# Designed miniproteins, single chains, continued (5), part 10

Each design is a single chain, and the fold is of that chain. pLDDT is the mean over its residues in the fold that is shown.

## One batch from the design tools (miniprotein)

Design m16313
Fold by ESMFold2-Fast:
Structure m16313 (fold): chain A 92 residues (1-92)
Amino acid sequence: MLLREAEELRRRGEELIELSRWLREALENGPIADEAELARLQAYAAEVLPEVLAALPADAPANEALYRVVEEPERRGRELLARGEELRREAE
């Protein structure tokens, strides 16, 4: 049981870190002017951390909202990786 749970946490943690890296790369060239690209990034962020997006003001500019969200997936991902590693050590 623990090994399977550890692998799932590791995979999810890696996905969140990858998402954060992708968001940072997208924002690295400045604010996103393409509405379709903004919508795509917001949709991905909402899939990963819907509670974080829900906590943002409804009238917040889309680019500003994304800048606030970009760090959360990485922090969450690192937390999941650490938890998965602990479970893996307990199982072995």
Scores: mean pLDDT 67

Design m16314
Fold by ESMFold2-Fast:
Structure m16314 (fold): chain A 89 residues (1-89)
Amino acid sequence: MFHPELRELRAVADAALARLQNLRDTSGSDAVRQAADAGIAQIDRLVADALAVWSNNSVSTDQQLAFTRQAIAQIRALVAAVEALAAAS
């Protein structure tokens, strides 16, 4: 489906997962590796939840868009938090 918000969510999630996987694999810090693993699991859950919202005929398009935008913002904040932790280590 060519919905711009879903394509943005997929692109942001894919970039975030690649970044966190790299931090997990290259970091010498146990705290950074644990934060990256937790972040990967949370991103997978946010994407699954967004897809479930888009599959629910009882949810309005405005609610689907709001949820997707919030998920994108949460993914971005999550990556920034793990990167800040890595920079401090």
Scores: mean pLDDT 86

Design m16315
Fold by ESMFold2-Fast:
Structure m16315 (fold): chain A 61 residues (1-61)
Amino acid sequence: DFNARMLELYKLDPERYQAVVDAAVDAMVAALQTRSQQEALAIGDEVMREEVARAMEELER
């Protein structure tokens, strides 16, 4: 279902979708400086989920 939510965001606001992706990538890259690849990927996924939820709440209102 998260993939469907990401697709909804992309259709609703592609610029916001790109900003969410950029934020997740930035968090992952920062984590890679001090953490394992597995941990960095988990952090990136968490940031992506939180940012998508925030964006969708803002855009649905």
Scores: mean pLDDT 80

Design m16316
Fold by ESMFold2-Fast:
Structure m16316 (fold): chain A 68 residues (1-68)
Amino acid sequence: SEENIKKFFEKLKEVLEYIKKNPNLPKEEIEKRFEELRKFVKENLDEETQKEVFEKLEKLEKLIKKEL
């Protein structure tokens, strides 16, 4: 639903803001926060949207880990 997509982007924004405020975060903590995002996606978004979002989250996580 559109509401669940909005909630996902709110959660994603919170995770990204947390990482930005904490530049020395261990990779394990970043992984944990991205796993929480994936869990929300799996529980609240349709199967087709889940696949696309998971691929984008994996790419974003890798980019963030390289910059830290």
Scores: mean pLDDT 82

Design m16317
Fold by ESMFold2-Fast:
Parts: C-alpha cells; structure tokens; sequence
Structure m16317 (fold): chain A 57 residues (1-57)
C-alpha cells in the first residue's frame, strides 16, 4: 500500500547508516511493526523489501 511504502521510504536513510546486522534487525522490526499496525503480510513484506533495496542491502 502507499502508506506502508511511505513509511519504508522514510526509514530507508536511517537503515542505510547501520551495519549489516543492524540493517537486518531494523528491516525485521519494521515488518513486525507494520503487521501489528494492521497491514497485511504482503504489504509488510513489500515494505521490508523496499527498505532493504533503498538502503542498499
């Protein structure tokens, strides 16, 4: 969804500054936070993938 993607895009610059372990943890936390906020598993996964790609993972 556009909302989940917007959250991901805003998070990506901060995630890009972390080391690899921190990046993986941050992406995992984002996915879990979106699921708890009521987004679908597909939306949460797409947002997690978007953050990883935008952060250079």
Amino acid sequence: SAEAEAIARKAAPAVAKLDRAGQLAAVGMLRNDLLEAGFSEEEAEAAAKLVAEAAGM
Scores: mean pLDDT 82

Design m16318
Fold by ESMFold2-Fast:
Formats: structure tokens, sequence, C-alpha cells
Structure m16318 (fold): chain A 88 residues (1-88)
């Protein structure tokens, strides 16, 4: 995901829900692979875990059709990605 959370939400909701879920699952897999790296800091691991948890919430919200929960999860992911960038 990139820094404009409103644009991300609009794009994902305008397209196929199934495609949006598949994209979020792919991102989750990437972050989970980073969490397995022994060379990353404990602080980065904490942020990565929070991103994974927020991706799980975004996937759940999309499946349930909960737009408000999806928007909150996407905003949290973007904020956490900004925090992670400062730690790397």
Amino acid sequence: MVGDSDKIVESMLAGSREEAIAMLRMERGIYKSFLSNPNISDKSKQILQQIIDSLDEAIRALREGDRAAFERAVRRIVDLQRQLEKEL
C-alpha cells in the first residue's frame, strides 16, 4: 500500500472484492516473510506484526462488507508503514 489511504480504499472498493482480498493476502505474506528475518530489530518486528494484524482486519471487513472497518484498517496500515519506514 502507498500513502493515500482514501485513494486506496476507493480503488479497492471500485474493483472486485475477491481481487482486493487476494492483493491484501499477498501483502500479508510479504510482511510475514519479513517478520521471519532474524536480522530485523525488535521494534520493526512489533510494527510488522501490527501491519499483519491490520491486514487481517482489512480482509475480514471486506468479506463482511464493513466499509467503516475497512477504511479504519487501511488508515492504520498506512500509518504503520510510515512508522516502519523510519525504523528501516
Scores: mean pLDDT 80

Design m16319
Fold by ESMFold2-Fast:
Structure m16319 (fold): chain A 101 residues (1-101)
Amino acid sequence: APPLALAAPFEVGDEVLALISPEQRAAIEELVAWLRERGLSEEAVAWVEVYARLAAAAHARGDEASLAAVLSGLREQLRLLGVSDAEIEEIVERLRRLFAE
């Protein structure tokens, strides 16, 4: 796999995952399945999964600034991968709904 811009998340991934509820993990898995059914590339799907976990961890900490930064980073990454702006906003809206609990 090509080196990701966020190398640090791989070293702290287990700690980040420990902050995410079982319900949030299941919701992220459902989001990933939905993205695959929509025909998104495996690369785009992998980026959404990483950013979804980071967003869930930021939300669990009550860190609204980090949550906003993560969602902005996801938008930029998906745009670089050729995902349409309309699909990016639909994905971001679904992620926001996962954290409304």
Scores: mean pLDDT 73

Design m16320
Fold by ESMFold2-Fast:
Structure m16320 (fold): chain A 88 residues (1-88)
Amino acid sequence: SAAAAEQQKRLAELQKQGLELQKRNGKAGLAASKQTPTVQQAVQYFGSAQLAQGASDIYKAQGDDEKAAQHAQLAAQSAALGAQLSAS
């Protein structure tokens, strides 16, 4: 249906946003390893984790357990990086 097609487009956009944030945060994380981390940078990692978790929840609702698991793993990774950054 048209509604299912729109849902799939939104899911793809969330995935792109999450990956873009993770790529940005990864580069910032490498720079932060030589600098004192900031709370703002940790917030970006937590934001990336929320986007990935949202995508995981949508895939699970669609019955795509494999993609749901992949996105849940990305969410956990981003959350862990945010926690490490905020603890430094």
Scores: mean pLDDT 71

Design m16321
Fold by ESMFold2-Fast:
Structure m16321 (fold): chain A 77 residues (1-77)
Amino acid sequence: SSLQEEVKRLEKQIKDQSVLDEIRKRSPNLEQQKQMLEYVVKDKLSIDQAELLVQLEEALRNNDQEKIQQIQQQLKK
């Protein structure tokens, strides 16, 4: 699928296998894996920052006000 091809293309940009394995481990699905990879590759964010931003996007889609506030506070640290 196009999503799997985009994920593979982004994964090729990561030279550190341990970083790649950690992103795969923390990603519950391919869509979130793509989002984490884009943050790490394009925006040069840490895996922890990328994971928080992906979780924030999910919380925003679900209109989870409490979760949105919790994640925003973690990002300010």
Scores: mean pLDDT 85

Design m16322
Fold by ESMFold2-Fast:
Structure m16322 (fold): chain A 77 residues (1-77)
Amino acid sequence: SEEEAAKEVVELLDEIRPVLLELRRADETLPPEETQRLADEAEPALEEPNRRILELSAKSEKAAKAALEKLGEILAE
């Protein structure tokens, strides 16, 4: 259902939240080269969740909206 898709997207974003926040902190506090290295190291961990979020968002407008709202919340931290 639309509600289940939206819930799964939020749960996936919560799972990758620590990685997203660490990359944001690195971008703010570390040299560009070190930030890029951390981003490259994080890419494999983000690949599958991002693929699933995109898949669910393409299938459900409610999931897409939930993804944008949750990303906004995470990035505001």
Scores: mean pLDDT 83

Design m16323
Fold by ESMFold2-Fast:
Structure m16323 (fold): chain A 80 residues (1-80)
Amino acid sequence: MTVTAEEAAAIVAELTSTDKSKLSKGEEILLRAGFEVRAQPDEAAKEAAIAAFAASLRAQGVPEALVERAVAILREMARP
């Protein structure tokens, strides 16, 4: 799972925004990533997908605090 610079910027905007009234592009990207993690066949594959997403965000220069927040969202979405 890879994130472009534009997608990383959208995720940062979503995670730092106080306006939750509508689905943002960043929220759509997080939902897509969450569904991809949930589709993995076992817990090891789910964790690998989350780790790849986090590494992609770090590669795009996303601050660590926001990477941790995005990872927490993906883990919550991956729960049964």
Scores: mean pLDDT 76

Design m16324
Fold by ESMFold2-Fast:
Structure m16324 (fold): chain A 83 residues (1-83)
Amino acid sequence: SVAEKIKEETYELFQTELEELAKTYSLEKFEELARKLAEGYVFILEIRLKNAKVSEEEIEKYVEELRAKLEEKIEELVEAKKA
């Protein structure tokens, strides 16, 4: 679906920027910036889905799915930086 493609594309853009933050910043600063980056990408996803005429119910579903993926990826990189 269009919504699934927009979600996956949004996640790929987030992952690219998140990996660059992980290379650039110490753990504490990385966690701070990663949270802000995640908030920004959730907002971008909502706007893109609305512009694509996706239903409100589907927007809610895909936003929740993206939030979960973003949180998991941040936690993965946080643990990697601790090791």
Scores: mean pLDDT 87

Design m16325
Fold by ESMFold2-Fast:
Structure m16325 (fold): chain A 113 residues (1-113)
Amino acid sequence: SELLELARKAYEKAQELGSLIEEEIIKKNLEDSPEAKEILLLLSKLRELLIEAETALEEKDYEKALELLKEALKTLEKIKELLKKLGLLSPEIEKLLKELEELLEEAIELVEK
């Protein structure tokens, strides 16, 4: 399933993104920042949405999968904005954000067909 492959790749990229963001937060001593705490909560929400989307795709509930993928994309946009505010957009983080955005947009397009 092309959709399941895209959802799995999106989850893997979200995990990589989360690890790099957590490393940068620690490196810059931002753990007590309200914005950093919000980013970590949004990363958890993003991963949960992607797990639920994969489950919905396996169950062939494409309407639910589409809703979850769109919410994941919105969550990613919020993470990106907070990362910009905190000056946490390293080239590696920017690359993963773009790759994850492209995977989510591809998955949404394929579900809407």
Scores: mean pLDDT 89

Design m16326
Fold by ESMFold2-Fast:
Structure m16326 (fold): chain A 77 residues (1-77)
Amino acid sequence: SEEEELLKQFERDAEGAIEYIKELAKQGKTEEAIKIAEQVIEQLRGMLELPDFPEILREPTEETIERLEELIEEFKK
């Protein structure tokens, strides 16, 4: 279904973004990793406020925000 395709695409994009951010931190670019993670969180929060945002993506988007927030806190330690 179109909803299943949207979910799979979101999952791929979310995991790709998280992996990229983790790789930056691994390379010692911790401040850059935090800034990118914060930008992604802002974009995801903006999408949640869209009137036509797919319901199937709401929970995965919120979970991705939480994962990124936890990752930022780990980078600050």
Scores: mean pLDDT 87

Design m16327
Fold by ESMFold2-Fast:
Structure m16327 (fold): chain A 61 residues (1-61)
Amino acid sequence: MLDLKVGDIVTLLDENEKPVQGRIVAVPNEYSVLLQNLETGEILALLKEMMERVAIKVDKA
């Protein structure tokens, strides 16, 4: 699994294959993260395993 922590900025591909940036705002357990979309402010709950497959870039805090 990726070592994702609060403050990390992750770039994901959305449904249209466009890069979207989010910031990790919480890590409620070892297997999931809360990611806030930096454009919309929406918070998404994601599994770390899924993020490993769709994340194209991680900028560490």
Scores: mean pLDDT 77

Design m16328
Fold by ESMFold2-Fast:
Structure m16328 (fold): chain A 103 residues (1-103)
Amino acid sequence: MEIPKEVIELAKKNPYKGLSPEDQLKALEIIKDQLPEDIIKRATENVERQLKAEKGEIDPEKYEEENRKAALETAQRYVDLGNLDAARELLKIFGLEEEAEKL
């Protein structure tokens, strides 16, 4: 899927953090006519969940634990594919350096 120029311009505002939740909502508004409505709705709900976590309306420890589990599962898939470097870099990005060293 080709990323619209407008979405790329939003990403360039903070390349190290990616799109902020607010910029993600703007990106979804730009592409809303290019994707099925149910996909846009689910993506919007995911961004709203991120915003609620940032406001402290969702338990940050639960949100971080779910992100940690997802990172570990993705890293294990990279290991299974023989790409240890990608697995280690992913774990480091999520602050899981001890798990990266165990690989």
Scores: mean pLDDT 65

Design m16329
Fold by ESMFold2-Fast:
Order: sequence, then C-alpha cells, then structure tokens
Structure m16329 (fold): chain A 96 residues (1-96)
Amino acid sequence: GASGVPEFDAVYARHLLTRHGQKLIEEAGKKLSEAGLSQKKVDDATQKLKERIQKIIDETVKKVAAAKTAEEQSRIITEGLEKIEKAVEEVLKEAL
C-alpha cells in the first residue's frame, strides 16, 4: 500500500547510522587489538558488535519510517545512535 512517509528519511537514517556504526566498529577493533587481545578474540568481538549494530539500525529505520513528524524522526535517530554507543561499551567490557 502507499505509505505517506517519505522514503528519503528512512534511507538517510540507515546511511547515517551505518556510517557511524562502521566507524565505531573499526575503533573498537583497534582498541581491543591495542589492549593485547588475540586476532580471533578481536574478530569475534567485532562480529558480535556488527550484528548488534545491524539490529539497532534495522529497528531504528523501521521506527523512522513509522514516524509522523520531523521532531519524532530526529528523536528516534538520536536514540538509535545512543543504542549503538551502548552496544560498543558493552562489547568492549565483555571482551576486556
């Protein structure tokens, strides 16, 4: 059915969150490697983080697509970014 929500907003949210998540995954991997973890442990932790971030992105994009106002879309994107940052913190704490 015809969705009244602009496709652009959901695409923009996915792009923004994906770029932010990718940068944080790379930074987390570097931090774990510098802390003396084996390559296998770094790979396992970054893969777990990538999967968690992908789930957050998918949920956030779905919520953005359902939002009726620009203010609600902005709030949802901000919440998504915060969830990505918390996922990074949790994975780093579990790996270190």
Scores: mean pLDDT 82

Design m16330
Fold by ESMFold2-Fast:
Structure m16330 (fold): chain A 64 residues (1-64)
Amino acid sequence: SAKKSAEAGKLAAERGDPVGAFSGGWDAYQAGGSKEAALEANRGASGHLTPEQVAEAAIKAGEG
């Protein structure tokens, strides 16, 4: 579900897994969730990652 994917993404960010964090947010949106669920996952990632790590994670998630 979208909510579960968003939570998984946020937890991944807290554990230092930037690709998992971004993928979780994207999966939440694609599963028919609201933009708000994706934003919550992204906010969690941003809180635990440097701007560089966020950019790299977004690129990697988008590529695969």
Scores: mean pLDDT 61

Design m16331
Fold by ESMFold2-Fast:
Structure m16331 (fold): chain A 73 residues (1-73)
Amino acid sequence: GKKAAESARSAARAAGNVEGADLAEQPFYDATGGKESNEKAAMYAGIGAAAGSLTGNPQLAYDLARVGAEQGN
């Protein structure tokens, strides 16, 4: 949830994807099964956001971050 969304936003911002940094929290909360503080989901969400941000596509950064959060849970 929250930690995964914050990790994704931080990774997108660090990669220069300012649009990807404005990600909604709720889809990450849903992807983690309602868990606010899943550290593994947060790590994988950050990796997905960073990988997607390298393409310059905010939607792909969002989708990969969400998939990462789900895989980490």
Scores: mean pLDDT 66

Design m16332
Fold by ESMFold2-Fast:
Structure m16332 (fold): chain A 62 residues (1-62)
Amino acid sequence: GAAYEAIKNEIVDAAKKAKNLSPAQQQSLLDKIYEKNEDDLLSLSAAQGDSIASAASEAVLS
């Protein structure tokens, strides 16, 4: 749904900003995000509002 897509976009934008990812790393991150269950991303969103993108990008990239 729209909320899930917004969360994915927020995580990707935060990861690019925080990690300065190469194009190959950006594609890998997108693949990892798309493999995550919608419930997992929504749970992360519910936990920490504005800082969720940073927490989620760290979890996906590490």
Scores: mean pLDDT 58

Design m16333
Fold by ESMFold2-Fast:
Structure m16333 (fold): chain A 84 residues (1-84)
Amino acid sequence: AAPAPTAEDLEAFRRAYEEDPEGTVEGARAAAEAAVRNAPKMSEEEQRRAIAEAELAAELAREAGAEEVAEVLRRAVRELREIM
């Protein structure tokens, strides 16, 4: 089944984003950059997990209305797929 955010995850993300929108976007960018940088050092299984986690995080951000965060994460997914 496709990964889906839980109501608890959505509430936690929404709260964090409302308290620090800029820090949340910056955190997402830093995490995306780290994932892409480390992808060539990962096993195929680890790369697949990283993509799945990024896709889940992008959907969570979209549900919370954090479209900039969602776009950063979707871009990371595309870059990770190109490295594989």
Scores: mean pLDDT 78

Design m16334
Fold by ESMFold2-Fast:
Structure m16334 (fold): chain A 68 residues (1-68)
Amino acid sequence: MMTIEEQTSLFIQRLMEETADDSPRAQIERAEEAKKEFLESIKGAPEEDLKMVKTSFDMLLELLRSQE
């Protein structure tokens, strides 16, 4: 059984692979949508897990914005 942290890491890796040929702006838009969808799917999780997921996506978005 995978932890939420492991699932988040794999989800982000797959997202980056799927959007590798996209512009930074398109990657940002897709990452923002993915963050919303993933958080909605786990909204019943403990606050610490929700915080971890939000932080992971925010770090990804910051990285992508730095390349725009």
Scores: mean pLDDT 79

Design m16335
Fold by ESMFold2-Fast:
Structure m16335 (fold): chain A 100 residues (1-100)
Amino acid sequence: SEISELRERIEELLRRLKEEEGLSDEQVGDIGQYALLKALLETYEKNPEAFTEEGIKKLKERLEELEKKVEETLSEEQKKLLEEITELMIKYFEKVIELQ
C-alpha cells in the first residue's frame, strides 16, 4: 500500500541517520519523535476537528523541547534528512486521516 511505502521510506531515512551520519539510537529516536510531532501539527492545521485543544497544547510543548535538542546536535546535512523525514510523515498522516 502507499502507507506501507511511506513507512518503508521513513525507516530507510532513519537508518541513514544512524548508519551514514553516525547518530546514536537515542538521537535517531529524538529525530523521529520530532518529525512525527511536526507532521501531526501540520496535519492539525489542515484538520483541526481531528484534535483536542489539550492534545495540541501537549504536542506543541513536547515539540519545543525536542526542537531545542535537535538544533543543538544536528549538522546541516542531518537537518536535510530530518526535513525529508518530516515531509514523508506529513504524507503518511494525511493518508491515515483519509482512511478514517
Scores: mean pLDDT 81

Design m16336
Fold by ESMFold2-Fast:
Structure m16336 (fold): chain A 64 residues (1-64)
Amino acid sequence: MVLSAEEAAELAAKALGLEGAEFLGAHYDERDRVWTVLLRVGDREYLVGVDAETGEVLGYAELP
């Protein structure tokens, strides 16, 4: 089974050391089995890729 958006957001925040980050939303790509999670920490927003089956964080980018 696939992780939920909330589970992916929790794993993303934990992996980046962003405990207490605000979960703004997520997009699921069924072909790649990846969650793209949008998190806010203070005035900054991050996009984090999370493998939907394993919970592995695949990468992240800070938004401008």
Scores: mean pLDDT 80

Design m16337
Fold by ESMFold2-Fast:
Structure m16337 (fold): chain A 77 residues (1-77)
Amino acid sequence: DLVEELEKKNKELGLNLDKETLQQIAFASGGSLTLAKLAMEMYKESGGKIDDEAVDRVPYGYRDIVREILEIIKKNS
């Protein structure tokens, strides 16, 4: 269960995202737990902002997915 794994990461990082937000992250990730967790970690490390330099270090094919997840987190934080 992708959402269940994201709930564990949410608690680990202390982001306090609700279940509906975690479901949106799961859909935006295209089923990639790795990309979903990466975006959550990036959001935590940035202090609740989208770090454009960090996104630019993500491989090109994944940047749009990671940015979409970051925007979902930001809107619901």
Scores: mean pLDDT 84

Design m16338
Fold by ESMFold2-Fast:
Structure m16338 (fold): chain A 55 residues (1-55)
Amino acid sequence: MKAVLKLDLETGIVTVLEGEVKVKLKDGSERVLKPGDKFDAKEVEELLEGEAEIV
């Protein structure tokens, strides 16, 4: 699946604009992120599923 993400370069916060992404966090937890969700890019270990565009 393809997602559109917005990255705030000053805070490192990523907002999901469209689609879904599955991420693994550095604490070992996994999350499915949907439109409107925000996450700290510093806490992400890897993307598990999907393609993402950063705008």
Scores: mean pLDDT 75

Design m16339
Fold by ESMFold2-Fast:
Structure m16339 (fold): chain A 79 residues (1-79)
Amino acid sequence: SELEKARRVFERMRELVRERREELLEQAAKLGPEYRELVERVIEAIIAGDLQALVDLMREQGFEPSPVTLAFVRAREAE
């Protein structure tokens, strides 16, 4: 199912983010301390599986998540 595929993609993303955390933070730091702080918050939310925190971060940056993204977040939070 599409929900199973989305779950597998998210789990793969969590694994990659965990493996590359230090590299991602070093690259963000080169762009400025504000970017490092933002990237660190995104990494922590992904590792924790906190999809609501990711939605909140998108909204803080002025981006509204798509209806499909919001439906996926609601499904995960209901678990």
Scores: mean pLDDT 76

Design m16340
Fold by ESMFold2-Fast:
Structure m16340 (fold): chain A 74 residues (1-74)
Amino acid sequence: MDAEEAARAAVEAVRAGDLAAGAAAVQKSITPGGGDLAAGYAIVGEARRLLEAGASEEEAKRMVERGVLSMWAN
């Protein structure tokens, strides 16, 4: 799953109220084959906070994509 696909899936799940599905989508993109759900939950929690603050879905998606890409960079 690429970063853009992960961001789309995560934001869709957050809007649906399913944080676990959002975290799993992010985890599949960033975790090297382990169960690091904490990183997934941190990123989708940030997306949820942005949406609750009135940010657009596009802005939330860009923030998730940036988070995923930063995990790939290291």
Scores: mean pLDDT 75

Design m16341
Fold by ESMFold2-Fast:
Structure m16341 (fold): chain A 94 residues (1-94)
Amino acid sequence: AAKKAAQEGIKIIDEKLAEAERTGSLSESQREQLELSREMLKALVEGEEKFKEKFFEFAEEAAKRQNKPELPEELKEEIEEKFEELLKDLEKLG
């Protein structure tokens, strides 16, 4: 159940990234958001504990790459939305 929802999320992100690469429709910041979300969903396929651990790791890593004390709001919003969508899907599956 949980793994299927996470795998579907990964596929959606992969499709968006592939489209962005072909069309240039996404900013560099938006691409970073999707790539980070993809890695977090990949961790969720391995387990919820791994997902939360990976979330904090990637939040810190993204901040370091942009030489900022915290995540950009755009990246933070995208991550939170993807996480909420995943949790809702998991709840529907029991």
Scores: mean pLDDT 67

Design m16342
Fold by ESMFold2-Fast:
Structure m16342 (fold): chain A 64 residues (1-64)
Amino acid sequence: MHSEDLSVEELEELYLAAMGDEVVLARDLKTGEVLPLLAYSQRAIRENTEADTEVEVRNPEAEE
């Protein structure tokens, strides 16, 4: 692709197209929806990164 101006929507379509190209699919046990592991990994990384930011290091246990 020669276009450097790719919108987020176009990137999502490319990711979905990659499902047929040696992409492992995971089925959501809650919804029953099938999504590529790549999409799941991106969400997990984002959530973990945000959680790590909120987690205080060496926080003593408070008894309350």
Scores: mean pLDDT 49

Design m16343
Fold by ESMFold2-Fast:
Structure m16343 (fold): chain A 73 residues (1-73)
Amino acid sequence: MKELQEETLKLIDELLEKKADLKEIAEIAESVLGKFESMGDAISYARVLVIEGSDEEKIKKLREKLKELLEKL
C-alpha cells in the first residue's frame, strides 16, 4: 500500500509539472481508489472535484485527499 501511495503521488506531481489536464489526473486517482472497497473513499474523492477554484487548486486538493485516503488503507 505505501508503495502504491508513493507511486500515485509521484505520478500526480509529474503530471502537474507537465501541465496535464485535470481529467487525466482524475482517471489515475479513480484507478487507485477503485482497488479499495470503500464507497466512502469514492465519495471523498468526488467531493474534491466539485470544489471551485483553478485546476491547480483542484489538483492540489486531490493530491492531499488521495494521500489521506491511502494512509487510512
Scores: mean pLDDT 59

Design m16344
Fold by ESMFold2-Fast:
Structure m16344 (fold): chain A 76 residues (1-76)
Amino acid sequence: MEELKRRAREVQRRLAELVERILAGEPVDEAEVERLLAEYEKLMLEIAELEGKDVEALRKQFEETRAYVRELIAAA
């Protein structure tokens, strides 16, 4: 559990750095962004399952987040 939360925080931090770079008009590796989004989603869904939270609601939120990030990359 604690290791999953630690991993999720690290991935979230790296994603935040990449999003900041996209917003600044800096080049990013789209494959790395997609890979980190997938890893973050997997970790958050595992944590939600362990905490007894609504995993399906979280999946929907991640679909929306993924679409938003793709729009940011396309606009940069």
Scores: mean pLDDT 79

Design m16345
Fold by ESMFold2-Fast:
Structure m16345 (fold): chain A 73 residues (1-73)
Amino acid sequence: MEIASIEVVDVRLIDDGDKKIATVVLRVTLSNGEVRLVGGVAEGPKDTPDEELIQKALEEAVRRARELAATGG
């Protein structure tokens, strides 16, 4: 199955003491018209650039979306 579209619906950055957490949620529309929400999370030290953590979380979410499409769910 193929991905018809991906939309970023939420991006959050959380400071948690000595670490920083980025979360990304994607709305994924599959070629059959099914819509799924797929999340990605990245953690790093508090001094990790926000952009780097968000990018890592986004890459994880996209990877999960592609795996979902490839395996059929």
Scores: mean pLDDT 81

Design m16346
Fold by ESMFold2-Fast:
Structure m16346 (fold): chain A 55 residues (1-55)
Amino acid sequence: MDLTPERGREALRAAEQGDLVRALSLALGEPEAVVRSRPPETREHLLRLLLEALR
């Protein structure tokens, strides 16, 4: 799945605000409930990969 620049920006903004679940939901195109069901370590790792991709 390709992140549009707008979607990537919104995800990054949510991450900057500390809303990691929303950031991953926006980035992955998954509902927040699905993101929340992932282990915290997995969410943190995915967020790291997202931030790397948005550089």
Scores: mean pLDDT 72

Design m16347
Fold by ESMFold2-Fast:
Parts: C-alpha cells; sequence; structure tokens
Structure m16347 (fold): chain A 83 residues (1-83)
C-alpha cells in the first residue's frame, strides 16, 4: 500500500500515523511526502523514523529536496542480534 501526503505538519503527522498502522497490518507500506521546504521534509522523515521504531518497524528513507519516500516494514519476529 502507498500513502501520499502533501501539506502542513498536521497533515503529514497524520499520514505518518496512518502509514505506521498500515505497515503493522499489511507488513509493508510506502509513504511519500511533499513539503514546501527541505527542513520540514527532514523533520517529518525524522518523526516518521522515530514513530516506526517505537512500533517495531524498520524505516528506509530517500530524500529528494522537498520530497521524501519512506519504506516502512514490519520486522521479522525471529530477528535476534547479539553484541
Amino acid sequence: MTIEAEGDRKILLQAIDEAVEAALREGETVLRIRTPSEKLTREMVREARQRAAEAGLSAEAELHGTEAVLRLRKLPDDSVFFL
């Protein structure tokens, strides 16, 4: 599933929450965002990565100026990392 969002911070934060829920339900979701500034785009990517991590999802991000594409994926239950 692909979720696309453009607008202010409130709209983008809602889209991030929807993408996290969709990824938890479906196993993977792509979130595409567009903003009026690179600063806001970077802020939204950081917020999306943080929310994804809190939900147990991986998040890969590609930044293209005022646009970003995030791939949110549910982590496998068998992922065990040793120090």
Scores: mean pLDDT 79

Design m16348
Fold by ESMFold2-Fast:
Parts: structure tokens; C-alpha cells; sequence
Structure m16348 (fold): chain A 57 residues (1-57)
């Protein structure tokens, strides 16, 4: 599936929203969000979303 820049940013936003739901300290949550912001590919973002969903249960 070919993603537009807008769709890639939508995946990043979804990953950040999932990270914000984690029952972590502010500092840990911020580290995860900062890590997500450095991701530049669909594969990296999908992997992050998968890991975050797994962490949430």
C-alpha cells in the first residue's frame, strides 16, 4: 500500500496517541513519544504501533 505524506503523519499521530495512553511516568512517556517522532518509514511506524498496542494489552 502506497502512503502519502499525510497518511504517514497520521500513523505517527496514532503511535503518539497510543504512547500517551501508557501507564508510565511523564519522563518515560516523553522518551517514547520522542522516539516515535524520529521514525521516518511506514515499516518503523507500523512496528511502533504494534509494540504499543501489545504494551497496552
Amino acid sequence: MELSAAELEALKAEAIALAEQLPLSEDRRQRIIDSIRTLTTEAQLLAAIHDLRKALG
Scores: mean pLDDT 79

